# Designed miniproteins, single chains, continued (5), part 25

Each design is a single chain, and the fold is of that chain. pLDDT is the mean over its residues in the fold that is shown.

## One batch from the design tools (miniprotein)

Design m16839
Fold by ESMFold2-Fast:
Structure m16839 (fold): chain A 98 residues (1-98)
Amino acid sequence: SEARKIIDELSEKYGTEKRLIFQAVALLSKLLGISLSEAAKLLKELAELDEDKENPEKQKEAKERSEKLLEEMSKVAEKLTSEDLQKLYEEVLEEFEK
């Protein structure tokens, strides 16, 4: 899976637990209505923009993209119940354990 490969790369690079990255990817996928692979690519792209601390234009781009993403996620999150979120996390855990 392309999503699995990206999650592994992000986990190794940033020292973040794979399960937490998978949960973030699954949440983005659900909230934006995109594939797990597309959500993983988006997360990777945003992380790579944040790495260039010496480039103010890239920092500005990362901020603008993050703000737009948060706005889109907020609009979709208003339609989700606590039960929907719990169900999503359970599905993510089952897929991660395979």
Scores: mean pLDDT 71

Design m16840
Fold by ESMFold2-Fast:
Structure m16840 (fold): chain A 94 residues (1-94)
Amino acid sequence: SALEEKLRELKEFLEEVLEKHREKMSDEEVLTLQLMIWELEELIREKASKEEVIKALEGMIKRLEELLAVAPEENKPVLQEIIEKLREVKEFAE
C-alpha cells in the first residue's frame, strides 16, 4: 500500500540519521530512534490499520518533542527534521 511505502521510507530516513549523526547523539537519542525504527518495522509487518499508524506516529512525535526540549543545540535541527517527517507521514495517513 502507499502508506506501507511511506512507513518504509520513514524507517530508511531514521536509519540514515543514525548512521550519519550517531557520533554526536546521546545514548538516549540513539535508543529513542532505534525504538522508533522497531515500531515502524512492527507496523509494516503486522499491516497495521490507518488508525494504529496515526496513534503510533503521535506517540513518536511526543517522545521526540520531549527529547528536543533537553537536547544539545547541535542536535535540535536533526530532531526537528525527524518530527517534521513524522508529521508529514501522519497527515498522509489521515
Scores: mean pLDDT 88

Design m16841
Fold by ESMFold2-Fast:
Structure m16841 (fold): chain A 81 residues (1-81)
Amino acid sequence: SKEDIIKELEKEVEKIKEEIKNDPRLSEQQKEALVKQLDESLKKTIELIKNSKLSEEELRELVDLVVAILRQEAKDIIAKA
């Protein structure tokens, strides 16, 4: 179901947030900014899933891609800190 796909996305984003919060290379301001960016990306992706005509298989592939992109963006920002 779309609800199960959304729950999986939320779980993966929460893992990324915890990794950011626990990274000693980031300042508290950088952590807050990244967490806010992840929350905004999550909300936009959830709306896309809810309004999408994509199949469940296509939505799962989309979620995997979005999670990979968000994780890579976090790594890139941390590497520059």
Scores: mean pLDDT 83

Design m16842
Fold by ESMFold2-Fast:
Structure m16842 (fold): chain A 62 residues (1-62)
Amino acid sequence: MKKKEEALKAVEELIRLGDENPTPVLTPARVVAAILQATSLILEGKYEEAVKLLNEEIERAR
């Protein structure tokens, strides 16, 4: 339950960072692919893997 909420929060944060700094350096296609992969993991119940993947992309966007 908490892991799913954490994964959704990470998706929102990554989208926010992408909207604030939409530069070629952020490679938008890669960010979108990460969100799609994380969504697939969430649907499979793999919330911890989704959070890890999203956090890695958030750190790269910062």
Scores: mean pLDDT 68

Design m16843
Fold by ESMFold2-Fast:
Structure m16843 (fold): chain A 71 residues (1-71)
Amino acid sequence: KLDEIVEEAAKRLGISAEELVRILDSNRGKSFREIAREIAKRAGISEDTAYRILLELEQKVLKVQIELAKS
């Protein structure tokens, strides 16, 4: 479930899932805006597009966590 969510987000960003995980890990403690800016630069997309995809990724991860908590 989480692997599929990460892969989908990475595909929409135009980078690999492994690269997305690496960027998120190396940028722990930075704001989402700063993370989106780095992704946008690497993927060649707009910062706003990267930011929206990151927010959607977070919402999907939260839904999975809620589902697991119910079981």
Scores: mean pLDDT 76

Design m16844
Fold by ESMFold2-Fast:
Structure m16844 (fold): chain A 65 residues (1-65)
Amino acid sequence: SMEELVKLAARLAAMLAIQEAKKRGAEILSIEVEVEGDETAVATVKTDLGEIEHTVTVEEVKKLL
């Protein structure tokens, strides 16, 4: 379902943002995930070096299945 695809997009967005924070050697202070509309998940990771944002869409998730 579209709902399950959006949940998977949200999880992938969070994982990618966390991986980028770790690659930068940054300390993770908070992680927030927001769904914009029905098809876009945005993960924002706040770190000691600044904010990292990653977006994953339902269309991108469908390509990974």
Scores: mean pLDDT 83

Design m16845
Fold by ESMFold2-Fast:
Structure m16845 (fold): chain A 112 residues (1-112)
Amino acid sequence: GPPVYRFEHPVLEASPLSDADVEALRAAIAAGKTSFTFERVDAEGRRYRITIEIDKEKNVIKATVEIFDAEDRLLARGEAEIPIDFEKATPEQIANAAVLAAHEAYRLALER
């Protein structure tokens, strides 16, 4: 696998998603979308790519967070899956689970 980098402190806040990203995610989930990608760049030129996939067949939401340096070298990667019953869940509950999956994937990326 790629070399493991440890961040002493995250330059991005504890959430990989901004409030605007969360609102966009809620609106898109309410519209029936199942795949989302968000990108951010921090003050040091590191790029964060957050991918969220809703898998209704497996009843999971999967998030992947990838962190790249200014030269597009992969520094860290984290993945998380949150189980959810899509037949019983509201769009708001699905959006909340997707945000939780992204936060957990980000936390796991920073542990490396």
Scores: mean pLDDT 78

Design m16846
Fold by ESMFold2-Fast:
Structure m16846 (fold): chain A 62 residues (1-62)
Amino acid sequence: MVTVELHAADVPTQAEQARRAMREGIERARKLGADRVEVVFTSPLSAEAADALRQEGERELA
């Protein structure tokens, strides 16, 4: 199990930076043979933005 911590923004325009950080974290987790990734947001996001990032991360890990 690997935890990916994102310093996500509370504004939609900064979601692209959070998405890139998430992809890099998942790529590292995949190299380590992780079977699950837990995403933690350190900054407040809208519920929609947070859910979209989690779904994208699950899709990339699969």
Scores: mean pLDDT 60

Design m16847
Fold by ESMFold2-Fast:
Structure m16847 (fold): chain A 98 residues (1-98)
Amino acid sequence: GEVEKLLEELGELLKRIIKLLLEHEENILKAIGTSLRLIGLYEDIRLAVRQGDRAAALAAIDELAALLRELRATSTDPELIAALDRALALLDELRALL
């Protein structure tokens, strides 16, 4: 369905974001910590959607969006900024379908 398609696209964008963070972040421990948070929140969304828990899915979407906005505000890499903006747009689309 449309939700599953958006989740797959979000997963691919998060992989790209993680790759860019690990390749370009000066503080590697911070990059690892952020990457683990991104993975955890994405899996929380997937689990909530699979279980039909709309409230949990929306909460996880809002937490992931907040983290992506924080990364967007501190990023200077145009490729990372573009990937973050695309991921935020996908989260808005997911939120609208729930």
Scores: mean pLDDT 89

Design m16848
Fold by ESMFold2-Fast:
Structure m16848 (fold): chain A 115 residues (1-115)
Amino acid sequence: SADEEKLKEDIKEVLKEQGVPEDLIEPLANLFYDFLKKLGFEYREGFAEEILKPLFDPSNKSFDEKFKKALQELIEAIKKRDAEKAEKAIKEIEKLTGIEFDPEKRKELLEALKK
């Protein structure tokens, strides 16, 4: 849908701003898109400004500190192409939220990191 594509585009833009390598943007955006949908998020006007950008801003305190730390650890692992640390960060996010990432999207990301 148009809203689905817009949400994926907003996620991709935020990941680019965080310094995620170009070849890892799409696998990571697909993983986060499915995860956000499982959390009950739907695209709306202002979603990037109100949810996505604050989530990746270390100065913003509206999100749980452990969740933000696990997310930062995931982004840093991806930037370093460290599949083991990326998997550890994914598992921590799953434990903190009680929501599992899509297994196929997770596998695609971890395989892309090994290239």
Scores: mean pLDDT 79

Design m16849
Fold by ESMFold2-Fast:
Structure m16849 (fold): chain A 71 residues (1-71)
Amino acid sequence: MVEKISEKLKENFDLDEINEILAKAFEELQAELEKKGITASSLDEEKIEEIKKKLIEIVEKLIEEELKKKK
């Protein structure tokens, strides 16, 4: 799944656009983590997997939105 996202990013976006998408993804991820009360001190393996999955979901949505704008 991560590899497929990386391919979509490289295929449809340049480095500057990828950096913008990742910056937005990290902002949204930070907001979601704060909403769920997840802090650095509470990180365990389960929480790390949850964060990873959420980041993937946010990146996929941002890719879809940016592709729609290019139409």
Scores: mean pLDDT 73

Design m16850
Fold by ESMFold2-Fast:
Structure m16850 (fold): chain A 68 residues (1-68)
Amino acid sequence: SDQQKQQLIEQIIQKLKDAGVPPSKAAEIGGLIADGDFEKARKKIKELEKETGKDLSEALKLVDQLEQ
């Protein structure tokens, strides 16, 4: 359901913040996912992972699950 998708988006945003992603960037990624722009969301997460050295694999996994 749309409510379940929204809960998953909120979990993705929270995991990004917990990993040290700034709240503004986490919210931007959440907005891309809400808009169905999964490829841009994945690209931004991967770029942040490379730039920060933080492990964001759990967030990427949730994005992949939500796109299916």
Scores: mean pLDDT 83

Design m16851
Fold by ESMFold2-Fast:
Structure m16851 (fold): chain A 63 residues (1-63)
Amino acid sequence: SIHETVRLAQELGLSEREARALRLWTAGGGKISHAELAKALGISPSTASKHLKRALERVKKAL
């Protein structure tokens, strides 16, 4: 849920962009294209990919 994703982001110290990327990835069932993520965040696909990668690395390290 949105509440669970927000709580996780706060606990892991994610930036606003990293938290938004993680939420969109979760809503997509654990997958989202870089183009779709970029469009949703209003940034380039390269930058969107970096935000998602950092968010997922922090989640993986915490588990």
Scores: mean pLDDT 77

Design m16852
Fold by ESMFold2-Fast:
Structure m16852 (fold): chain A 76 residues (1-76)
Amino acid sequence: SLVDELARLLNAGPAAAPMSAAQARAVAEFLESHGLGHPRIDAALPFRTPEQIVAALEAVGRADLAAELRALLASV
């Protein structure tokens, strides 16, 4: 599934500089609101950059959500 592929991508590769707790919460809520909520995704978010999350969404074919997420993260 798309959720499983997104979870796989967000748990692959090295840990990056963490997002703020506010950004991680905003991203988790955003993904859940679009049917992409997953415990493995939520666990990975504090250890990913905004750019890595956007790239993962683009890689799974959701460039629309990547654009919305960029706008959201600019406001948090």
Scores: mean pLDDT 79

Design m16853
Fold by ESMFold2-Fast:
Structure m16853 (fold): chain A 70 residues (1-70)
Amino acid sequence: MNKAVESFVKYFKKLLENALARGEELTDERIEAMIESFKRLLKSYGFSDEDIEEAVKKIREEAEKLRAEH
């Protein structure tokens, strides 16, 4: 398990929580847009495609959990 991937997943989760705190809706379209931005960010840091896909999988799971709680 890659600690850098875990750190970025936690960071993304905080971004989602902050968006909800501002009264923003977490629609499927918005979540996908945020995921695409996150993928670009990880690629800019030089993460492998495998690490990026693992991170995307984890952030999708976290986004779905957070949306279900609200």
Scores: mean pLDDT 77

Design m16854
Fold by ESMFold2-Fast:
Structure m16854 (fold): chain A 60 residues (1-60)
Amino acid sequence: SKIDELKKKYGEIVKEILQLEKEIRANADDPQKVAELTAQLDKKRAELRKIIDEINKLKS
């Protein structure tokens, strides 16, 4: 189903977010690297919110 496809995508993005958060912590002393990784993290969090919104619309 479309919901199952969205749930799979959700799981993939969550894994990517966890990896980015670890990389940000590992590079905490490098402001440029933190800024780049934070931009990627924000993009991934926005993708998660869109997936949650789509799932909620399908369940409504």
Scores: mean pLDDT 86

Design m16855
Fold by ESMFold2-Fast:
Structure m16855 (fold): chain A 90 residues (1-90)
Amino acid sequence: PLLSEAELLVEATILSLSVAISVAKSQGNEELAKIVQEVLDAVVANEEALRADLEKAREVLEKVKELMKALDAGNEEEAKKLAEELLEFL
């Protein structure tokens, strides 16, 4: 049994957010790590709705990829903004 496309996107989102929390913590930004944890908690709480909405699941993953790119660039203000926007979108 293989995961559906939407299930794969949700799992990729959860994994990516878990990595993002670790990156934020490694950069010493506990406040950002906390906000990203809130995003992860919101994704888990809305998992069934995201599995039912492939387009929304794709958009959520794309926004999480943008968040990770901002973290990798050391742009903490942009990463925080993207995490807050994700919370509003979820």
Scores: mean pLDDT 84

Design m16856
Fold by ESMFold2-Fast:
Structure m16856 (fold): chain A 72 residues (1-72)
Amino acid sequence: SIDDKLDAARARIDRIRATLDLSPAEQAELDAALATIDAVRADPSLSDLQKLILLLSVGGTVTTIEIISRNR
């Protein structure tokens, strides 16, 4: 389900925050991503398609941060 995908995205961000040496700017971006996931989950006006689009956008940001953090 879309809610399972939102749960998986949140768990991924939590793992990254717990395991990687993140800059303050990277931490702030991941905090914003978590807030977006929580807001999307709580919003009954969003369709599953809109939730999926937002989830993909968040996933792109999280992947970029993980790559930068791992390769510095």
Scores: mean pLDDT 85

Design m16857
Fold by ESMFold2-Fast:
Structure m16857 (fold): chain A 96 residues (1-96)
Amino acid sequence: SEVQRYFGNLFTLFGIPFEEVEVEEINSVKVPENLSDKEVGKLFWKAVGYLFTKGKENEAKEEFGKLVTYFENRGEEKDAELIKKVYSMLLKYKSK
């Protein structure tokens, strides 16, 4: 709920419609079974930080992969798909 609202605001900030974002392949990564909303937020900003740090693109992909795996393990497929689209959108933004 709060995660979806947070990412909804991020999509609005970038001005890219959700349906216009092509999904990049993200491999499943081993993650803790339980994370608080605060810990999910910290992991997300760590992933974004790595994505915009030169030479940390592999670390960024791994941290986004942890978020995807976390939501998939919870059966939250819509949130997992949202993380994949956020990653793909940020990659497209970085390449422009």
Scores: mean pLDDT 71

Design m16858
Fold by ESMFold2-Fast:
Structure m16858 (fold): chain A 88 residues (1-88)
Amino acid sequence: DEVLARVKELIDESYALLAKSKTIPDPAEAQALRDRGEQLLLEALELIYGELQTGIQDLPLFADLPQETIDALKAFADEHIEKLKKEY
């Protein structure tokens, strides 16, 4: 599924940018990387929210994930829904 593949890509890019921001000595450049990382993470959460509302168990990609991972994604999405709706 292209949507779920994109979600994984966005999360990976977000974490890479956030990690890189800690290695940049320029505060302005570090903040720009952090802002971009946070934006990508929020975009990923928005996509996850859409998938979870439509019945996650019907998606082949989720059939291969541990149930604990699926539950963690649901909990994470639910916790951040209000923030996502305010930001987007």
Scores: mean pLDDT 66

Design m16859
Fold by ESMFold2-Fast:
Structure m16859 (fold): chain A 99 residues (1-99)
Amino acid sequence: MTKDQLYQQFVQIVRDTVQIYLEQGMQTGIKYFREKAYQLILQAKEAGLSSEVILQLINEAITDVVREYVEQGLISREEGDKLASLMSLVSYMLILEIS
């Protein structure tokens, strides 16, 4: 697994999470994010990537996708900040659990 491959897979998970949030709300979106991020973090660690690198790539994907949705007017900046904060917190907690 490469850093670029991992980044692209996190981008897809974040996009799917925001779409689920728009259709089904925050709780369902974040549950989806947690399940998919957990599986991908496990795969990345098995491939020998460090927790620091994984967390950096997740946070870059979150920032990039949330920015795109806010700039397109699909979510408010306030909604984007909340989504980014929750996804970042979940990612940090998952890395601690898996480490």
Scores: mean pLDDT 90

Design m16860
Fold by ESMFold2-Fast:
Structure m16860 (fold): chain A 55 residues (1-55)
Amino acid sequence: MPEKVLVEARVGEESGVVEVYPELLKGEIVSATSKRARQAAIRKAIELLEEYKKK
């Protein structure tokens, strides 16, 4: 059963949200109000997944 973690990144007034599944080493975009917020959310999700890989 994959655990789900919500990752939110804010860039100014914009936000992006990614659902991260650490056990599956994957993430899904939930929402992004701008391209920059989308990229920030993806970056943050990747950093979280790298932490799980380190184990």
Scores: mean pLDDT 76

Design m16861
Fold by ESMFold2-Fast:
Structure m16861 (fold): chain A 72 residues (1-72)
Amino acid sequence: SMETQQLILEAIQALKEKKYEEAFELLSKALKDPSFSDLPPEVQQSVLEVLKELKEKLRKEGKLELVEAYEK
C-alpha cells in the first residue's frame, strides 16, 4: 500500500534527522494502517522493533503521554 510505504519512508527520514518523536508518530500511524499486515514479515518486525526502541527513549525523556496518545 502506498500509504503504509509512505509513512515508513517518512519515518526513516525522520530517524536520519534524529527526529525521534516524529519517527514514532509516523511508525505508529503505519502500524495502524489496514495494509500494514500485507507487508513482508521482516518489514513488520523491523517496524515493531524500532517502535519499541523509540517508545523506551521517549519514556526516559518523560514523554509518556505522547507514547500513550499514539498507541491508541
Scores: mean pLDDT 78

Design m16862
Fold by ESMFold2-Fast:
Order: C-alpha cells, then sequence, then structure tokens
Structure m16862 (fold): chain A 64 residues (1-64)
C-alpha cells in the first residue's frame, strides 16, 4: 500500500504541480524525493522511505 500510495501521490503532484519537476531537477531527484516524502509521512520513517524510493523511480523518467 505505501508503494502504491507513493506512486499515486507522485502522479497527483506532477499533474497538479508541473513546476515540481523543475524544482526536483534543480535540487536533485533523491534529495527532493526524500524531502517530499518526509513532509507527506511525518514521523513515519518506513512509509517516508518507501515513498521517497518510489518517487525517485517515478521521477527518473522526467530527468532522463
Amino acid sequence: PAVDTAYNLADYLINGNPSLVDSIVNNGIGKSSFYIADELFPGDIGKATVAALALIEYLKKYVA
């Protein structure tokens, strides 16, 4: 469920906020993904980590 939730959130965030792609590219895909995941799942390190890794995989297609 956490992986599916992260992928759905990634789709929602990218479609709802296209400027996030530019921000992620400028700040680094890994750093930005972990920051976003921590904000989405505060205090839940396991879910935040799974979400960050899923975001990294999803966002790779936008940064080549």
Scores: mean pLDDT 66

Design m16863
Fold by ESMFold2-Fast:
Structure m16863 (fold): chain A 76 residues (1-76)
Amino acid sequence: MSLEELEERIKKLEEKAKEIEEKGDLAGAEGIRIGIEAAREKLEKYKATGSEEDRKEAEEKIERAEEAIKKAEKHL
């Protein structure tokens, strides 16, 4: 997965967090934002190192945030 694809996935997560917040699930939106921040930190590390390991860590954090969105949506 490329850097651009990872950034696109994070952008979609941010859009979804906003939708969840607008629907009144402030706690769900907060949990997703924490996941997005963790993903961004790993993505910045990948940008600095260019290593495949850091890329995989960024992808894993993005996947965890995507899972949090699914859980938040299930409770809406």
Scores: mean pLDDT 78

Design m16864
Fold by ESMFold2-Fast:
Structure m16864 (fold): chain A 88 residues (1-88)
Amino acid sequence: AFTQDQKAQIAKAVQQDLTNQQITTVRAKYGGQRAQVPSGSAPAQLVQREQDRQAIVNLSDDNFKAAVQEFIGLATNSKAQLEQLAAE
């Protein structure tokens, strides 16, 4: 099981190394499409980043673990960091 702090750190590391498109693609594979999209005057880019963060953090433990493995596979600069964060 991952702590909320670990999930937050993994999500931040992923957002720094991977493109928004890569993050959205992985999120969608593991049920992230079910996250609510905030409506209002917020810019689409900020809405997408918040939605991606919420979708990652709110994944079930099994889906989160699988998503992290996909992120590690896509990562180059933060691969070792993501592996350490996932292992603690």
Scores: mean pLDDT 68

Design m16865
Fold by ESMFold2-Fast:
Order: structure tokens, then C-alpha cells, then sequence
Structure m16865 (fold): chain A 85 residues (1-85)
């Protein structure tokens, strides 16, 4: 069902947020400032997406939220790559 599809996406995003939080907690102190900013940015984007997903009522809304997250992740990756060049 649509509700089951939305619930599965939320569960997956909660797992991704938890994994990223654990990664930053373990490795954050050994990261460069640029690398830390990148992962902190990804975590902020993922947390924002999760909050929006919990309010979503349709699969169309879920798809829009995930598309926004993908665009934000790409922008962060481009910024990170530019700062390393």
C-alpha cells in the first residue's frame, strides 16, 4: 500500500541518519574542516528530508522530498570537490 511504501522510506531514512551520525561521531575529530563541513551538511540535509517525510501524505510528496535531498547532496559533493581542487 501507499502507507507501507511511505513507512519503508521513513525507516530507510532513519537508518541512514543514524549511520551518518555514528560515522561523524567516530571519525569527525580526524576529518579536515572541509570534509567535516561536507558530512555535517549531508547529515543536516538528511535530517531535514526525514522531518519532511514524516509529514508526507502521498508517494508524490515522498518522491519530491527525495529529489530535493538528491539535489542538495549533489550540490554538497560539488562544493566539497571544488574546495579540494
Amino acid sequence: SEEEQIAAVIEGMEAQVADLEAFIATYGSSMSPVERAFYRGLLAAARDALARLKQAKTVAEVNAILADLQARARALAAEYAARLA
Scores: mean pLDDT 91

Design m16866
Fold by ESMFold2-Fast:
Structure m16866 (fold): chain A 84 residues (1-84)
Amino acid sequence: KKLEEEVEELVEKLKEALKWKQEGKISEESYERLKEAVMEAVAYYYLYLKNKDDKEKSEELLKRFEEKRKEAEKLYKEILEEIK
C-alpha cells in the first residue's frame, strides 16, 4: 500500500468524523483527539517527503508516521463504537 494512499485514508476518516460531530453523533473531544493524531501523521508524511534523500532521517520520520497512523486508527475505532 502506498504511503500517499494511507494519508488519504486518514484524511477521509477525519472528514467522516467531522460530519458525525456536526450531526451530534460523537463528542467534540473524540473528534479533536482523532484530528490531532491525523494532523501529526500528515505532518510526518510531509517531513518525510522533504527528507527523502536523507535515509536515516526519512526512516525515523516513517516510523513516527506509522506510530501516529496506528494511534489515529485506534481512535477512529473508538469513534465507531461511540456512534453505536
Scores: mean pLDDT 85

Design m16867
Fold by ESMFold2-Fast:
Structure m16867 (fold): chain A 65 residues (1-65)
Amino acid sequence: SAIEARVREIAEEVGLSQPTVRRFIRLVLSGELSPGEAARALGISMETASKIWSKVTEILREQAG
């Protein structure tokens, strides 16, 4: 997916590991957790979670045209 292709870039921008970013995105996109709940579960700051989610939604908009 386009999200998976960008995980490396997102991880570098927010200063987290790729597995952590991938887990956050999976939990939120699957509907299991909100961005805030996923941030708490993974020990990520709310500011960092917001940045990841902003990047993910931008990529999804780009994919939609």
Scores: mean pLDDT 82

Design m16868
Fold by ESMFold2-Fast:
Structure m16868 (fold): chain A 117 residues (1-117)
Amino acid sequence: SNLAVTYNNIGVVYFSLGNYQEAVESYQKALELDPNHISALANYALLHIVVSQDAQSAYEHLLQAVPSVKDLSEEKKQELAVEIINNAERLYDKIKTKISKEELLKISKEFSELLLK
């Protein structure tokens, strides 16, 4: 749905501004329209990583928000894992965070390992 893509893009804008609650609401709207929207799932996961600054806590928060993530196929989990790491790299300079790029990438990798477990 074009509308799911639009909500994902709105979420990215709010995330870059540090408006985390509005980003969450926008990603949730995208996922209501398309539960398999990998870009929205990846951006929502990255938001939890940035807020929690801990892979396990971020993973648990994502599962609470989107329980269907655990039921993704192995192929879709791999796609999600790759996109989380790529988005962390690509968006780092645009998002407001106190952690270093190296720390963000490390936590994103640890999170991806939890997804693939």
Scores: mean pLDDT 87

Design m16869
Fold by ESMFold2-Fast:
Parts: sequence; structure tokens; C-alpha cells
Structure m16869 (fold): chain A 77 residues (1-77)
Amino acid sequence: KRAEDLLKLVEALQRQAEENAAIGDVQGARGLVREAERYTQEAAKLPGGDEYRAKGEEYVERARRAAAEAEARAAAR
């Protein structure tokens, strides 16, 4: 169903954000976090969305953490 497809997109975006963060692309990682948040919100509006929202939020949090760690590393030079 659409919610499952959106959750798969969120998972893929989370992984891509972690990869961008690992290579120091903080802005790219932040952009992917924003996209993952948007798709998570879309999935949450669909039937059964509460469960998909929780899983999507977990992926978004992991992506945010990776981006924040990359930003901290960039600030440390």
C-alpha cells in the first residue's frame, strides 16, 4: 500500500543521509532529512498511518543524528 511505499522511501532517504553525512556533505544530509520528514508526514495521513509514522520518525531521527554528528565534525575541522 502507499504507506508502505512511503516508508520504504523514508528508509532509503535515511540511509542516503547517513552516507552523505559520512563524506562530510552536511547540507546534502540535511536536505535528505527534510525529505524523509515530508514522506513520513504523508504516510501518517494514510489509513494505518500511526504505525508508519512511528517507524518513519525512527528513521528520521537516525538521519538527523548522522547530520548533526557530521556538522559537529565539520566545526571541529
Scores: mean pLDDT 80

Design m16870
Fold by ESMFold2-Fast:
Structure m16870 (fold): chain A 90 residues (1-90)
Amino acid sequence: MKEAQEKIERLEKEIERLRPAAEAGDLAAQRELGRLYMEMGRLYLDLKKYDEAIRYYREAARWFERAGDEAGRKAALGGVALINGLKYLS
């Protein structure tokens, strides 16, 4: 739990630091922002916080789409589909 909270706080700070460049159209920053949101989604999934995990994976997909990273976009949407499956079976 403490380790997950520390990782979340680190990722939040890095996301906010990188956001201005990504919003300005830096493709490398957009891809990295997608990656950071993927890590955030994974952490919330591990915590069984499915709604938070879905929100972060959807945000990751948005940034990968802006960057033209089709592999990243598919991975993020796959995360959303997986979590929706888990919620449906619950």
Scores: mean pLDDT 85

Design m16871
Fold by ESMFold2-Fast:
Structure m16871 (fold): chain A 90 residues (1-90)
Amino acid sequence: SLYEKEIQAAESEADKLLNEARIYAQRGEVEKALSLLDKAYEAFKKEYEGTPEEDVYRKRFIAGLRSLLQETDDPELKAHLEKKIAELEK
């Protein structure tokens, strides 16, 4: 399935948590999806902040957030994703 392909493409803990957030969002479990998005952001910071690869992984993470933003119709999820994207783009 599309979700299985996206999960298999996740190499970092941040990407894995972002894909889990997408699954919960698709199930209508908005609170769980929001919690997983916060965990994904913290995992990204812990794994890549201050590393030589930070810029590459930040762009990849932003792309994942933008993909989820296009797929969700929930206004709370949209607002949260827009805020996180803005924070990552400085």
Scores: mean pLDDT 76

Design m16872
Fold by ESMFold2-Fast:
Structure m16872 (fold): chain A 76 residues (1-76)
Amino acid sequence: DLDKALEYAKKGEYEKAFEYLKKAFEKLLSQPNQDPDEFRGIASVFEVVALVAKDNPELQKEARELAEKARELAKK
């Protein structure tokens, strides 16, 4: 759920924000009608998490990888 991911990110709970972002991304990937605007939105939030989650380098790396994947899907 993207809304929950944004709420947790605003609270500084980046690990929880990232978990909800991954769930939102997985739901978008499973949809038959994929919306490029939704992929752009989720990519932007992954990019922010990758910048701010400085205490968790593994999360930053995974967030960057998922942001790039979402950006590629947004280009279709």
Scores: mean pLDDT 80

Design m16873
Fold by ESMFold2-Fast:
Structure m16873 (fold): chain A 83 residues (1-83)
Amino acid sequence: SEEKLKKIEELAEKYLKELDSLKSTEEQIEFLEKKAKELELSEESIQVLIDEFKEAEKQDEKVREAFKRLLSGELALEELLKE
């Protein structure tokens, strides 16, 4: 529904802002790992997510930003699915 989509967008923006507030890659990875564990994602999914984040970091800034947005959206969707 449109209401659920709006909630996903709002949560994704919140996660993106939290990621952007962190000063180092290590802190961003710790945030992602903690959040994914809180959402009860599988160890395999968490590892893939972290590996993809590390790989995106080595790319152009635009790719890194796009990946952070995509990841924030995925975390937001998982949180809403648990409600």
Scores: mean pLDDT 78

